# Designed miniproteins, single chains, continued (4), part 10

Each design is a single chain, and the fold is of that chain. pLDDT is the mean over its residues in the fold that is shown.

## One batch from the design tools (miniprotein)

Design m12314
Fold by ESMFold2-Fast:
Structure m12314 (fold): chain A 90 residues (1-90)
Amino acid sequence: MYKKMTFREFAKKYVKEGKEDEVLRFLSGAYLTALKDLPLPEKEWKLYRDLFEGKLNAEQLQKRTKELFGQEVSLKVAQEILDFLKKIRK
């Protein structure tokens, strides 16, 4: 079920206290700074939900990132994202 949530609200739900800004910087660089307080589009919300809930492997993250953002992410970078999230997840 899609919920209207900002990325900051998403980070607060899944990330250890005080690590929300670190997640925002890591996952989205300069673009999220402008969009952090806007509701996530449904496709982006689903991606972040599955990512934070540990439902994605590196290959699935690579595929969904390319489909959603048109951005090619290597398997190594996808795995680094997953490993980073494991360290800061609740």
Scores: mean pLDDT 70

Design m12315
Fold by ESMFold2-Fast:
Structure m12315 (fold): chain A 97 residues (1-97)
Amino acid sequence: SEVEKRKEEIAKKLSEEVNIPLKKARELVDNIIWAAQKIKKLSEEEAVELLEKKLEEIIEKLKEIQEEIKELEKLKEPVERIVGLELRMIGFALDVG
């Protein structure tokens, strides 16, 4: 169908621009369309049209989120090490008392 072709084109562009696997891009497109139909009471065709019109904004937001996640993941390992050290210090204090 034309709707399925349009969804596939959106998924391909999303996959290429955001650098995510095509399978994940297809799942994301399906989830956005489903949410638009249920929350905004749009038809599937109207939801696809809205997604096409907003696609550049969605791509930019997803890129921003990915950048934020990458920065948080870099920070997470040092924080986990500090928390682990604090838990060991608490355990030592309990064993000595």
Scores: mean pLDDT 70

Design m12316
Fold by ESMFold2-Fast:
Structure m12316 (fold): chain A 82 residues (1-82)
Amino acid sequence: MAEIVSSTLLNPVVPGQTAEVLLTLADGGTALLTLEVDESGVGRVVGYEAEGLSEKERAILDRARAERLTGDAVGARLSTGA
């Protein structure tokens, strides 16, 4: 299972706007997450672009998008492979 080695917020988290987070995994894969920020300032995944990720890692991102998971929850799932 790939560990996340960096997580970079590319633009500010503003309520009612979108934010982008770049994840870099220890196996060299990357994922650009698009988050919608709610009224409380919580970002939830609504889209992603991925390079060099396994099928299992992409399945985790597909589910995160479908479930509108937080960035932290996505990070945890990628690290555990769940």
Scores: mean pLDDT 75

Design m12317
Fold by ESMFold2-Fast:
Structure m12317 (fold): chain A 84 residues (1-84)
Amino acid sequence: DEAKKIEEEIEKELKEAKVSEKELRLIEKINEANELIKKGAEREEILKLVEEIAELKRELGMPESDVEAFKKAAEKTIEAAYAR
């Protein structure tokens, strides 16, 4: 109960810090991917979400090398999560 209010306050602070809409969307997508992994969702759906996150990072001006590094790290994390 109080935890959800703290999460809402953090969301407010991010908005007050003038975080761009794209940056906020990136955080939302990352949280969504984490939830899907926790729920044991299909690997294909999680990989699709990783690609969407990578695209948002490109739109935010992240270098392609950093985007590729992120995608490789995410793939390894997903493999580890689905291994055991």
Scores: mean pLDDT 73

Design m12318
Fold by ESMFold2-Fast:
Structure m12318 (fold): chain A 56 residues (1-56)
Amino acid sequence: SREELGARVRAVLDARGLTLEQAAKHFGVTVEQVRDFVEGKIVPGELVPVAREALA
């Protein structure tokens, strides 16, 4: 589900030691986009590599 993906993405960001703000800067997206991504609402194109890592 999107919620399960969001939880896995949160875990990947935490494992990398990234806050939402740091992740947004690192991937060139907004903090709101990162928040929506970890909540399972959207998958921004710039964050597709993180989504793939979270699903591995």
Scores: mean pLDDT 75

Design m12319
Fold by ESMFold2-Fast:
Structure m12319 (fold): chain A 77 residues (1-77)
Amino acid sequence: MEEIRRLAQEHADRVRAELQKKIDEAVEYIKKMGSDETAEKARKVGQKAADEIAQRHGDEVYRTLRELAERLRKLLE
């Protein structure tokens, strides 16, 4: 159980890091276009979206691994 949670969390952390990198790139691009106000809005929206996406992805991995473990347990009964 703990191992499955750890794997799901590591996956979520990787997704979050990758999304954060893309957000940083987009924010810098917007700043270069001369819109600091829009860049700040993009950062806030992007960070919220990244957290939600990473969490959903981690939750999905956890559910999938838990279902696999349950099916294997039934097979070994």
Scores: mean pLDDT 77

Design m12320
Fold by ESMFold2-Fast:
Structure m12320 (fold): chain A 100 residues (1-100)
Amino acid sequence: KPALSPEELLARFRAYLAENPDASAAELLTLVQQAVRDLVEGGYSREEVEAFLEEMLALLREAGVPEAVVARIRDAALRLLDTLLSRREELQAQEAKRRA
């Protein structure tokens, strides 16, 4: 349960990239996916999470990550976002039924 703001998540991601210039595509994907999960659990909207994702992807490009890798990370993160938002909607629908 990270109580981290989007600004704190971006700062940590930027620091990780600076300290780990040899980070693999798999490691970068794992970090981006974790940030997406944390924001969805924090109650952020699709639009807010997508805006944050684009900022993380911009940091990857600035760090010299190849565009093909950035595109794969973006696609995987968006698929994860769709899955997590669908799950959140199902849980909200179940909660509404419990209150009825």
Scores: mean pLDDT 80

Design m12321
Fold by ESMFold2-Fast:
Structure m12321 (fold): chain A 86 residues (1-86)
Amino acid sequence: SMERLEAILERLRELYKRILKDGSPLTPEEQAELDRIYEFVKEEMKKINMDPEDLERLDKAREKPETVRLSVLIAAVQKLLQKLRS
């Protein structure tokens, strides 16, 4: 649902803001949470037939530092929300 995606966006922004503020890395629990969010977002993108290049960008981000992973996920969720609101 859009409500779930909005809640996810808020949570991702919270994690990103914390890392920028104090430089503390994500805990193992938060990393597992991020992995679950990643899979959910990827499935939602597939449902609306988003470009394969957008999906590939998410896959490549998995191997990047936490700030890059969060930034890419935030952008993906924002794009999903824009498409669903159209």
Scores: mean pLDDT 83

Design m12322
Fold by ESMFold2-Fast:
Structure m12322 (fold): chain A 64 residues (1-64)
Amino acid sequence: SSDTTQLQQLTGLSVDDVQEYLRLTPQSKWKQTLAYLQSLKDDGVPQPTIAAEVKKQIEAMKAE
């Protein structure tokens, strides 16, 4: 999906990690999440930092 491609471009994460993030995130919030990550990139946050934040969120959601 276009959302998977956009997340992969924003984070540099693998397709598997990006799909796991989308699976754990309510579909109604996907556009909000993409907009948030895009805003981090627009503010000059490095891609590895955005990737680390997404990985941290995946771990937190899997633990809950």
Scores: mean pLDDT 82

Design m12323
Fold by ESMFold2-Fast:
Structure m12323 (fold): chain A 81 residues (1-81)
Amino acid sequence: PLSPEQRARLVEELRAAIERIRELLEKKDYESAKAVAETALRMLVAAGLLSPEEAAELRELIENEDFEAVIARFERVAARL
């Protein structure tokens, strides 16, 4: 299980990733936004914060470039930490 300090750090990193994705979308840099989202997903999977089903759904949203849904999913993960 993650410590409170580890959870706080992951929330900070995830919120930074969300902000970076929004910034890249405003610049229409969809490839970089996808790379940031994929990196954040790997971080969440490595931390054990996503079920296999949640991880698969999020990978599909990233592949489809549904960044609005990706951001909403990341915000939900941050809220439950």
Scores: mean pLDDT 87

Design m12324
Fold by ESMFold2-Fast:
Structure m12324 (fold): chain A 97 residues (1-97)
Amino acid sequence: MATVTVTAPASVRSGGTLTVTVTVSGGSGTLGVGVLVHDAEGNVVGEGSGAVAAGGTVTVTVPVTGPAGEYTVLAVAVPAGGWLGVGRGSARVTVLA
C-alpha cells in the first residue's frame, strides 16, 4: 500500500482552476494519480489526472465548475496496469462565488 498526501489551496473561485499537489510514499515504478473534487452528496464538480514515480510528487490541475460551498478533494494512486487503488488521500476546499 502507498500513502497518498493531498495538498490543495483552502479556496478556489467557481469556474477557476484548482492546483492540487499529490505526494505518494511507497509503491514501485510509475503510478497513475486520479483527482476528483466532489460535494457532500458525491456530485463531482472537477477532475484531473497525472502520473508520478513511486515516492514522488505530482501537481494535478483541476478545473472546478460548481456553486459556492464546501468540497472534498480526493486523490487515488493506481499502479501501472493495475485496476485497484493502492492508496488514497483527501483535503477540503471552499468554492467561492
Scores: mean pLDDT 79

Design m12325
Fold by ESMFold2-Fast:
Structure m12325 (fold): chain A 56 residues (1-56)
Amino acid sequence: GYAAAKAAYQAFLASLPEAKRQQRLQLSKDIADKLRQIGDALDEGLKTGKAPPKAK
């Protein structure tokens, strides 16, 4: 059941060495931040219905 699957996942996380877990957390943060930025860009596009201005 759900409770057994949840317990297995937590046991897996606890079995990882702290160094490897820290590295994975850092990568997840970077990916999440990038996805948030993409979401903001899409939101602006939907509101204005046009491409964002390009600057150089």
Scores: mean pLDDT 68

Design m12326
Fold by ESMFold2-Fast:
Structure m12326 (fold): chain A 86 residues (1-86)
Amino acid sequence: SENARKRYEEALAEVDRLFEAIKEGLTRLDNGESPVDVIAEALRRGEREAAAIIATLYAMEQGVKTLDEIRKKSEELLAEAERRLA
């Protein structure tokens, strides 16, 4: 379906933008910036979902896995969804 394909491509672009915003925030945290400042900057840019995810991942990262693992798993789930639409 043309409409399903278009929505899928738009969702992928939105997910890519979200993950880049999250990666930027987490990179700043890894560089020793204050989590409050990093989250506030994301909110200032209107990146509300990225801000919420950065906060969640920071809370988990007090002993946690890489953002690349989370991104890869999300991309695998999106690919599985595309296979079901085909």
Scores: mean pLDDT 70

Design m12327
Fold by ESMFold2-Fast:
Formats: sequence, C-alpha cells, structure tokens
Structure m12327 (fold): chain A 89 residues (1-89)
Amino acid sequence: SELEELSEKLRELSELLKEVAKLAEPKDPELAEALLKMAEEAEEMAKDPQGLVDIAMSHGLSREEAIELIKKSVEEATEQAKRLKEELE
C-alpha cells in the first residue's frame, strides 16, 4: 500500500540519520544531537504516515499529489543524509 511504502521510506531515513549521527558525534556533537532529533521525528512520522498526508491535503493537494510530494521530500532528505555520511566516513 502507499502508506506502507511511505512508512518504510521514513523508517529507512530514521535509521540512516542514526548512522550519520554516530559518525558525526566525535567531531560535532551538536550536529549528532540534531541528527538524532531528526531521526526520532522521522520514526514518529513513520508510525502515522496518514497524518502527513492529511497535512499536505489541507494545503489543497489531492491524496495522490500529497503522497508523491512527501515521497519526494523523504527521498531528497535520504540523499542529503547519504552525502553527509560519505563526507564523514
């Protein structure tokens, strides 16, 4: 289902952010703390992906448009986190 796919992408982002936070901690503990907070937020969103869709739809998007926008945003965040991980390794 679309919501299951969104939830899975959010969980993957959360796990990636936790990995990046561990790599950042020795050099930049403030960045590591911020990344862990972002990971917690992504994990909470993964528990209620419908809530994210409802927020997007409240701004005039259809359900389909809302899901596509959220997926793109999560994918972009995931790519940014991957780049940061490579820079820290």
Scores: mean pLDDT 87

Design m12328
Fold by ESMFold2-Fast:
Structure m12328 (fold): chain A 63 residues (1-63)
Amino acid sequence: SKELRLENIKALEEAFEEKKEEFTPETAKKIEEWLKEARENPLETDLNELEVLAKVLGVELKK
């Protein structure tokens, strides 16, 4: 569970790095801060927010 969540967070981080320039600076900063918090506390990550961000970044989450 924790390992799977970390893999999903890593996939979002990689997708965001590729698409970072497509966002406004304010939105990019908010996404970076969210991903930093998710990486530090993966089990406390809001799954609904994780899914919304995955859709925004075009990432299909595992399981």
Scores: mean pLDDT 81

Design m12329
Fold by ESMFold2-Fast:
Structure m12329 (fold): chain A 94 residues (1-94)
Amino acid sequence: SVEELLARIKAEADAIRAAGLAAGLSEEEVVERVVTYIYIRLSEQTDLSVEQKEAIIDEVLEWVKKDPRLSPEAKKLFEEYLEKVKEALAAEAA
């Protein structure tokens, strides 16, 4: 389901962030890894429409915006990179 996929994406994003920070990665490098993971995971979902994939990205972005653990700079990078993911997924569907 879309809800199960969203929950999995959130859990795996948190795991990537925790592992990246423990490895000494920069905040920007962590954001790039999380966004790359989201892109790959959504690209693999052949049964979901572009609109459903965009809705999942929007839910992830709202979740990111509300996370007190993230700097304003990290939140802005997530917004910029996730918008690029939407563009890439729409282009793949065309």
Scores: mean pLDDT 85

Design m12330
Fold by ESMFold2-Fast:
Structure m12330 (fold): chain A 76 residues (1-76)
Amino acid sequence: AVSREQKLAFARQAVARRDETLAQLDGAIEELSDNPEAVALLRETKRHVEAGPSAGLAAADALERAGALIAEYNAA
């Protein structure tokens, strides 16, 4: 499991690399457009990333969940 300190570090890195993260999320939303549950989660994640430092931990958790969902979809 990822420690809280590592999640916070990922949140800070995600904010710092916001442009790249947002581009990846937009690509994933387009790729998964046939899966409304995945799109809803990815859009929620994008809003948290856009909100910046005040949503740092929520953004990290949402990114982790979105990544897991994308991996599950690709494995299916």
Scores: mean pLDDT 65

Design m12331
Fold by ESMFold2-Fast:
Structure m12331 (fold): chain A 91 residues (1-91)
Amino acid sequence: SKVEELAKRLEEKVKELRALLERMRAKLDAGIPISPEELAEGERLVDEVDRLEQELVREATAEKRYQLMIEYSSEVSMLRMEWWELRKEQE
């Protein structure tokens, strides 16, 4: 179904974003600044995850897959918060 296809794409991008955030956190913990290029990559990936999540929520709601909708929305919200917290630590 379209929901299953979107869920797979979102899971892949969530994995990429989580790995990026882990790398960025490790750099900050080591006192290494995050480059402007890495920050730009993070912004693009966050935007992509957000777009996919919005589309998945719409399709999952239409198919009445409410539990799946809640689970993915929650995970994406947590990743977005981690991203903004990391950016604040750069200041």
Scores: mean pLDDT 83

Design m12332
Fold by ESMFold2-Fast:
Structure m12332 (fold): chain A 78 residues (1-78)
Amino acid sequence: AVSEAEAQAVADALQLSPEDAARLKAALKNRDVALFQELVARNPAVRLHLLEFTRSDAYAQLSEATQAAIAYLLANTK
């Protein structure tokens, strides 16, 4: 399961507003593709920045569960 601390670290790395951060954290914890699609529709930069984040050292330090959640959301969204 994705922890609160790791979900927050991802949101902080993307420098999201508190509202967008809350949506991203919920999508990661629940693997909620529909919620992530809604976030990307409202803020298209989020998907690009999350893709860029997967190439960072910060991403490499995350648990396998959090990395899998990020990969799942990216694989199931345009």
Scores: mean pLDDT 87

Design m12333
Fold by ESMFold2-Fast:
Structure m12333 (fold): chain A 61 residues (1-61)
Amino acid sequence: MSEEAKEAFEKGRKGAIEAADPRAAASIGGMAGQEVAELSGDEKEGKEAGERATKAGIAAA
């Protein structure tokens, strides 16, 4: 993952955790995945990043 994609993922992951709500975490995680896909040019990498961010946020809620 590029440096920019890593930064986008970490920002999304932290946002999902801070949301403290499963629905909000899923939305934030999805947005983070989309940003990673756009920055990396890899739809699968974006999807995996979005799922990881969402899972972290839901676990924190």
Scores: mean pLDDT 79

Design m12334
Fold by ESMFold2-Fast:
Structure m12334 (fold): chain A 75 residues (1-75)
Amino acid sequence: SEEATRAWQEMGGLASKAVEGAKSGSLSDEELEKLVEEARRYAEKAAALDPGLRPVLEELVKTTEDFVKEALAKR
């Protein structure tokens, strides 16, 4: 659906910001955690609207969360 696509796009944008902020060190731990949490909320919204997307959305959010956790652990 169009709503699921919009939620997926929002999730992607938030995930990209989290990865870039973690790499550059430009975002605080709290800001990075908030971006990951918001990305997860949009992923759940998209998966609720289109359950067929759930495996792909969960993989993308998990990859982003793992990357941020690894970056924060090295700070």
Scores: mean pLDDT 84

Design m12335
Fold by ESMFold2-Fast:
Structure m12335 (fold): chain A 95 residues (1-95)
Amino acid sequence: SPAELEALLAELEALRARAVAEGRTLTALVADQVIAQIRRLLAQGRDELALRFAREALGLLRDMEAAERAGDIPKEIGLALRIIGLMIDVELELA
């Protein structure tokens, strides 16, 4: 729903803002790219794909934020790579 997507985007922006404020550069960069891709999908009228991507990406970004705060660098990198893979899969569905 539009309300669900708005709520997901608000949480992604909040997560990105926390990462920036805390100097967590990798999480901030990944969150920024996720938000940009969601906005691009919405501009293309791909609302269902944007919603599905936002749900999955937010879960992974929350896990990445927790790993980064815990200093678990291998888990943080692994989650970043999973998010990049998800972003690629979304672009392939868009084609």
Scores: mean pLDDT 88

Design m12336
Fold by ESMFold2-Fast:
Structure m12336 (fold): chain A 94 residues (1-94)
Amino acid sequence: SENRKKALRLAAKDLLTDIQRRIAEGRPLPSLEEIKQNAIDLLKLYFDILNMEVTDEDIEAANKIAETLLKAAEEGRYDWDELQPEIDKIIEEA
């Protein structure tokens, strides 16, 4: 349970870091499909490192995190401290 939350939070932080870098460099934001795939790939990576099995609920959580981060970035919100409560809510509901 705690390792699951840790892995999801790490994936979310890595996604946001990529978004922040793209914005800083004046590059376009990823498409919804791209960010969802990146979220799933990061989730699988962290779950594998922690020797955990990925469930459909975890994939759904990763998709919701990706959607939330992309929407926030489109609205000019890309600070982790501001977004953490929204991300933590998704993780707790998974």
Scores: mean pLDDT 87

Design m12337
Fold by ESMFold2-Fast:
Structure m12337 (fold): chain A 70 residues (1-70)
Amino acid sequence: MDEVRKKIEEIIAEGVEKMKALTDPREAHQVAVDAVVEMSKLAEEENMPGTEIGDFVLKAVLAYAEVVEA
């Protein structure tokens, strides 16, 4: 599980970096969607508790929202 958590954190961080490099809001939105989908699939495949998956999704959404507002 710790390795899965690290991979999820890496997906979130990579998503933030990709969004910061993009100038098109549509492309940035697609990166955010793709990152959340990838993260959720990995968490479900590794049998992560739904409450913990929800916490990571919230963290990702908040991090991506801050990039858009910056």
Scores: mean pLDDT 78

Design m12338
Fold by ESMFold2-Fast:
Structure m12338 (fold): chain A 75 residues (1-75)
Amino acid sequence: AKGNVKEGAALYKAKCVACHGAQGKGDGGGRRIVPDLTQVQNRSDADLFQIVKKYMPPKLSDKEVWDIVAYLKTL
């Protein structure tokens, strides 16, 4: 992967866990369906980059988005 898995894990824990849960299963969110991120490994790195960049706060750099994508590939 283009990103760093360890940095992606830290970013996920800080910014994603409240909605997606600690294991990425969507169990941390409210009434809206949050995707099970453990099922996204079959998506391309480019698709995951676009999804994360689109739905994460616009203050994330491209490098941080790639780090998150690398972590998601390990779930």
Scores: mean pLDDT 63

Design m12339
Fold by ESMFold2-Fast:
Structure m12339 (fold): chain A 65 residues (1-65)
Amino acid sequence: MEEEKKKALEEAKKAVDRLIENPQASGDEVVRALELIGKAYEYNPEEGRELAKKLFDAIDKYEKS
């Protein structure tokens, strides 16, 4: 259980970091990151919410600037 929780958080963080560096990330990459964040949120809502905020904040700034 705990190892799965750690893996979900690590994968979500990696996906978010990749998208932060890619202002023109594809929809597939965004969907994948959201899937991983969703799993992280299931284990730890606070950390998952922080990752989701980082992702949306980065995308919004790149697309709406």
Scores: mean pLDDT 74

Design m12340
Fold by ESMFold2-Fast:
Structure m12340 (fold): chain A 72 residues (1-72)
Amino acid sequence: SLIDQLYDHLNEVEAAIAAGDLDSAQSHLDKANSIFEQLKTDTSISPEIYTAAALSVIGAQEDLRLAKEAQK
């Protein structure tokens, strides 16, 4: 499902950050963002599932931003 693909990519973002591979983290985050945009038009997704997904995407975006700042 799109939700499963979203969380797979979000998990890969966190794994890449932990490995210090910020290019890989960005690539997975870009894919997660693309999937999340598709979820905005999916009328079968409950508000609770959508909200949880949105918070997870925001968390991954913030984690990558902080990881990039730590390398400067």
Scores: mean pLDDT 86

Design m12341
Fold by ESMFold2-Fast:
Structure m12341 (fold): chain A 74 residues (1-74)
Amino acid sequence: SAHELLDQLLASTDEAEQERLYVELVGLLLETLDPETAERVVTLLHEGVERKRAGDLASAEEAFARARELIDEA
């Protein structure tokens, strides 16, 4: 599920695993959500991954939480 992939992406500390999870999640979102909503979620996921890599876990969690809400509302 998208929630499981999102939780795994937030928890992952390996860049190759993060890339795999990101690609898998984006693919699922593009198949299940309308293009406009998918674009918004992908933007938040990209922000979350960048914040996580910068060591800003609080901002990463916030971005991922917003992405989760959009997935739930779609």
Scores: mean pLDDT 81

Design m12342
Fold by ESMFold2-Fast:
Structure m12342 (fold): chain A 84 residues (1-84)
Amino acid sequence: SLDERLARTAQGVARAMEAALSVPGVKRVEAEIEIDEDGRPRVRLTITADSEEAAQKALEAVRPILDEIRRDSGAEVEVKVEVL
């Protein structure tokens, strides 16, 4: 169901945010979840880090979680990284 799909997407996003925030030098993580006209989840994750090294480590940490979200919910996932 859409509710179960959205719940799984939200749980995956929460895990990705926790993984990114666990990286030293990550300052903020923001997530937006939208449902498109076809019922497909669209996820935008923004990671703000104080260094390029922290940004790279955060991306490595979230990549397998985001791949799981894409596989399990069919979500379109976009990641943006900002370095302070």
Scores: mean pLDDT 85

Design m12343
Fold by ESMFold2-Fast:
Order: sequence, then structure tokens, then C-alpha cells
Structure m12343 (fold): chain A 66 residues (1-66)
Amino acid sequence: SLEQEIEEGLAAIAAGVEGLIARKAGVPEEEVERIVEETIERAKTESAKEAVEYAREKTEEAIRRT
């Protein structure tokens, strides 16, 4: 539905912002791309809020590993 497409779009924007933060913190590009891709895939079946929370958690984990 159009509503789901909007939710996916919002999740993609948020994932992009999280990716920028991760890159600035020194997370490897391949790991950043993986987090973004996983977030977008989750947004296809979840709300934007749930997908964004996933992106934030994975980004925080990746930063801690760096």
C-alpha cells in the first residue's frame, strides 16, 4: 500500500542518518551498508519505528566494536 511505501521511505531516511553517524565513528563501510540493507528489508514487513529502532541498536553495537 502507499502507506507501507511511505513507512519504508521513512525507515530508509533514518537508516541513512544512522549510517552517516556510524561512518563518522569509524565503522567499516561494508558493515554500515549491511545495517542499512537489513533495516530497509525489515521496513517491508514492520513499522518505520521498529525498523529505525533496529538500525539504532545495530549502529550502537557496531560503534562499540570499533
Scores: mean pLDDT 81

Design m12344
Fold by ESMFold2-Fast:
Order: sequence, then C-alpha cells, then structure tokens
Structure m12344 (fold): chain A 61 residues (1-61)
Amino acid sequence: SAADAEKAKALAEEYAAVLGKYFPDGTVTVKQEGEDTFVATVVGGDKTFTVTVKASYFALA
C-alpha cells in the first residue's frame, strides 16, 4: 500500500541519517529503485553502507 511505501521510505531515510553521523564528510542518498523499494546509501572514505527497505516488510505487521 501507499502507507507501507511511505513507511519504507521513512525508515530508509532514518537509517541513512544514523549512518551519516559516523561519516560527517560522507555522501548520504536515499533512492527509490522500485515501486515499493527504497535504498539508503552512505559513502564515507573507503566504505559504503547500503540498506534496502521494501514496503512488503510492513505488510506483515
């Protein structure tokens, strides 16, 4: 549902914000890669952290 997609986006943005605190000079992005799929990516120095959140994760709750 649209509500689950919104929750997935919010959670991906929250993970990006938390990871971004450990990489203050890093690049933080949240991108929609599918209709209900959001990817949070934090690039800091030689490290890249990626968290994938899908709306389907909330459909069971």
Scores: mean pLDDT 72

Design m12345
Fold by ESMFold2-Fast:
Structure m12345 (fold): chain A 93 residues (1-93)
Amino acid sequence: SDRDPSLDRLLAEAERRTAEAVARLEAVLARTTDPAVREELRARIERLRALLARARAVLSGEVVVGAEGARRLYEELLAAAEEALEFAARVEA
């Protein structure tokens, strides 16, 4: 195959974790009344959804990327999800 199957498994795991992060931020947004915090949560959700769409397109074969592109996307998904979850935790503190 054109890519290492282990890399596709890592991308699928990062996609799953990022989808879980979106669900968490949406739940926090539903409970948040501060307009500035709501705006920042929505912006972070939009960024995560854009990355999810890209990851799903790569995993489905709709978009073809090499191993380097897939690895960078994996790293971007993990970093973005972690940052978003840390922000959500601070909002609920």
Scores: mean pLDDT 86

Design m12346
Fold by ESMFold2-Fast:
Structure m12346 (fold): chain A 70 residues (1-70)
Amino acid sequence: IEELQKKANELAKEAAELMNQMRAAVKQAQASTPEQRAELLAQAKRLGDEAARKMSESSKLVKEYREAKK
C-alpha cells in the first residue's frame, strides 16, 4: 500500500515539474523569434502530454492503494 502511494506521489511530483517546464517554455516563446516560438511551443506541447500521462498513472495507483486498504 505504502509503495503504491510513494509511486503515485513521485509521478505527481514529476508531472508538476513537467508542467513548470511547459509554462517556462511558453513564456520564452512569447519573447522569441517566430522560428524559435514554433519550436518552443512544440516542446511545451510534448511536456504537457508527458505530464498528463504521469498524472493519469498516478491517479490509477491512488485508486489501487485505496481499494487495497479496505
Scores: mean pLDDT 80

Design m12347
Fold by ESMFold2-Fast:
Structure m12347 (fold): chain A 116 residues (1-116)
Amino acid sequence: SAEEARKEVLENYNYYFGSSDVDSLPLEVLRELLKIIREEVLNSENPELLVKELEALAELYPDSPLIYFALALAYLKLGDYEKAEEALEKALSLLKNPEHQEIVRELFEEAKKELK
């Protein structure tokens, strides 16, 4: 259920955010993770600082699709569309499950429309 997925995400957020093993997650758990990341990034009061922090995390966890998804959204918020698309493609390249790739792309496109 969505409530159970949200509880799982909130209890294990830091583990999943840096994880390379996102494709092992149920789609509902991934959807809730992506929604939380989107909310945190789009509501950030300092997107320039957030980008620097996420770039540093990407260096430490280069195989995490969720860190690159967060970077893609942070770049969208700054209007850096080229960097946003590069970060999105990196996130998608780290996912092998087509349903997971689809939801990541969907939430990115929704965020892009909201920021226009």
Scores: mean pLDDT 84

Design m12348
Fold by ESMFold2-Fast:
Structure m12348 (fold): chain A 86 residues (1-86)
Amino acid sequence: MSVEELRKKVEEILKSNPENPLGAAEEALQLIGEALAAGQISREEALELEIWLLEKLINHPKVSEEEKELLKKRLEMLKEELEKLK
């Protein structure tokens, strides 16, 4: 699976579950992790996809403010990991 194909699948998961964005995100993160473990994408590509996904969740109206704060902390950690790879 290419990173472009994986990104499309993640978008489809999110669009199919607008009422449960956190559950959709967990499914998407599992898919990204499986693709990384299978060597289908690089660690850098996986981090970029996870960052993109979390940024979408932080802006989602059905995600609570408490959940957004936890997502922001996770996002900062992932951005730091990505910087270490460059």
Scores: mean pLDDT 82

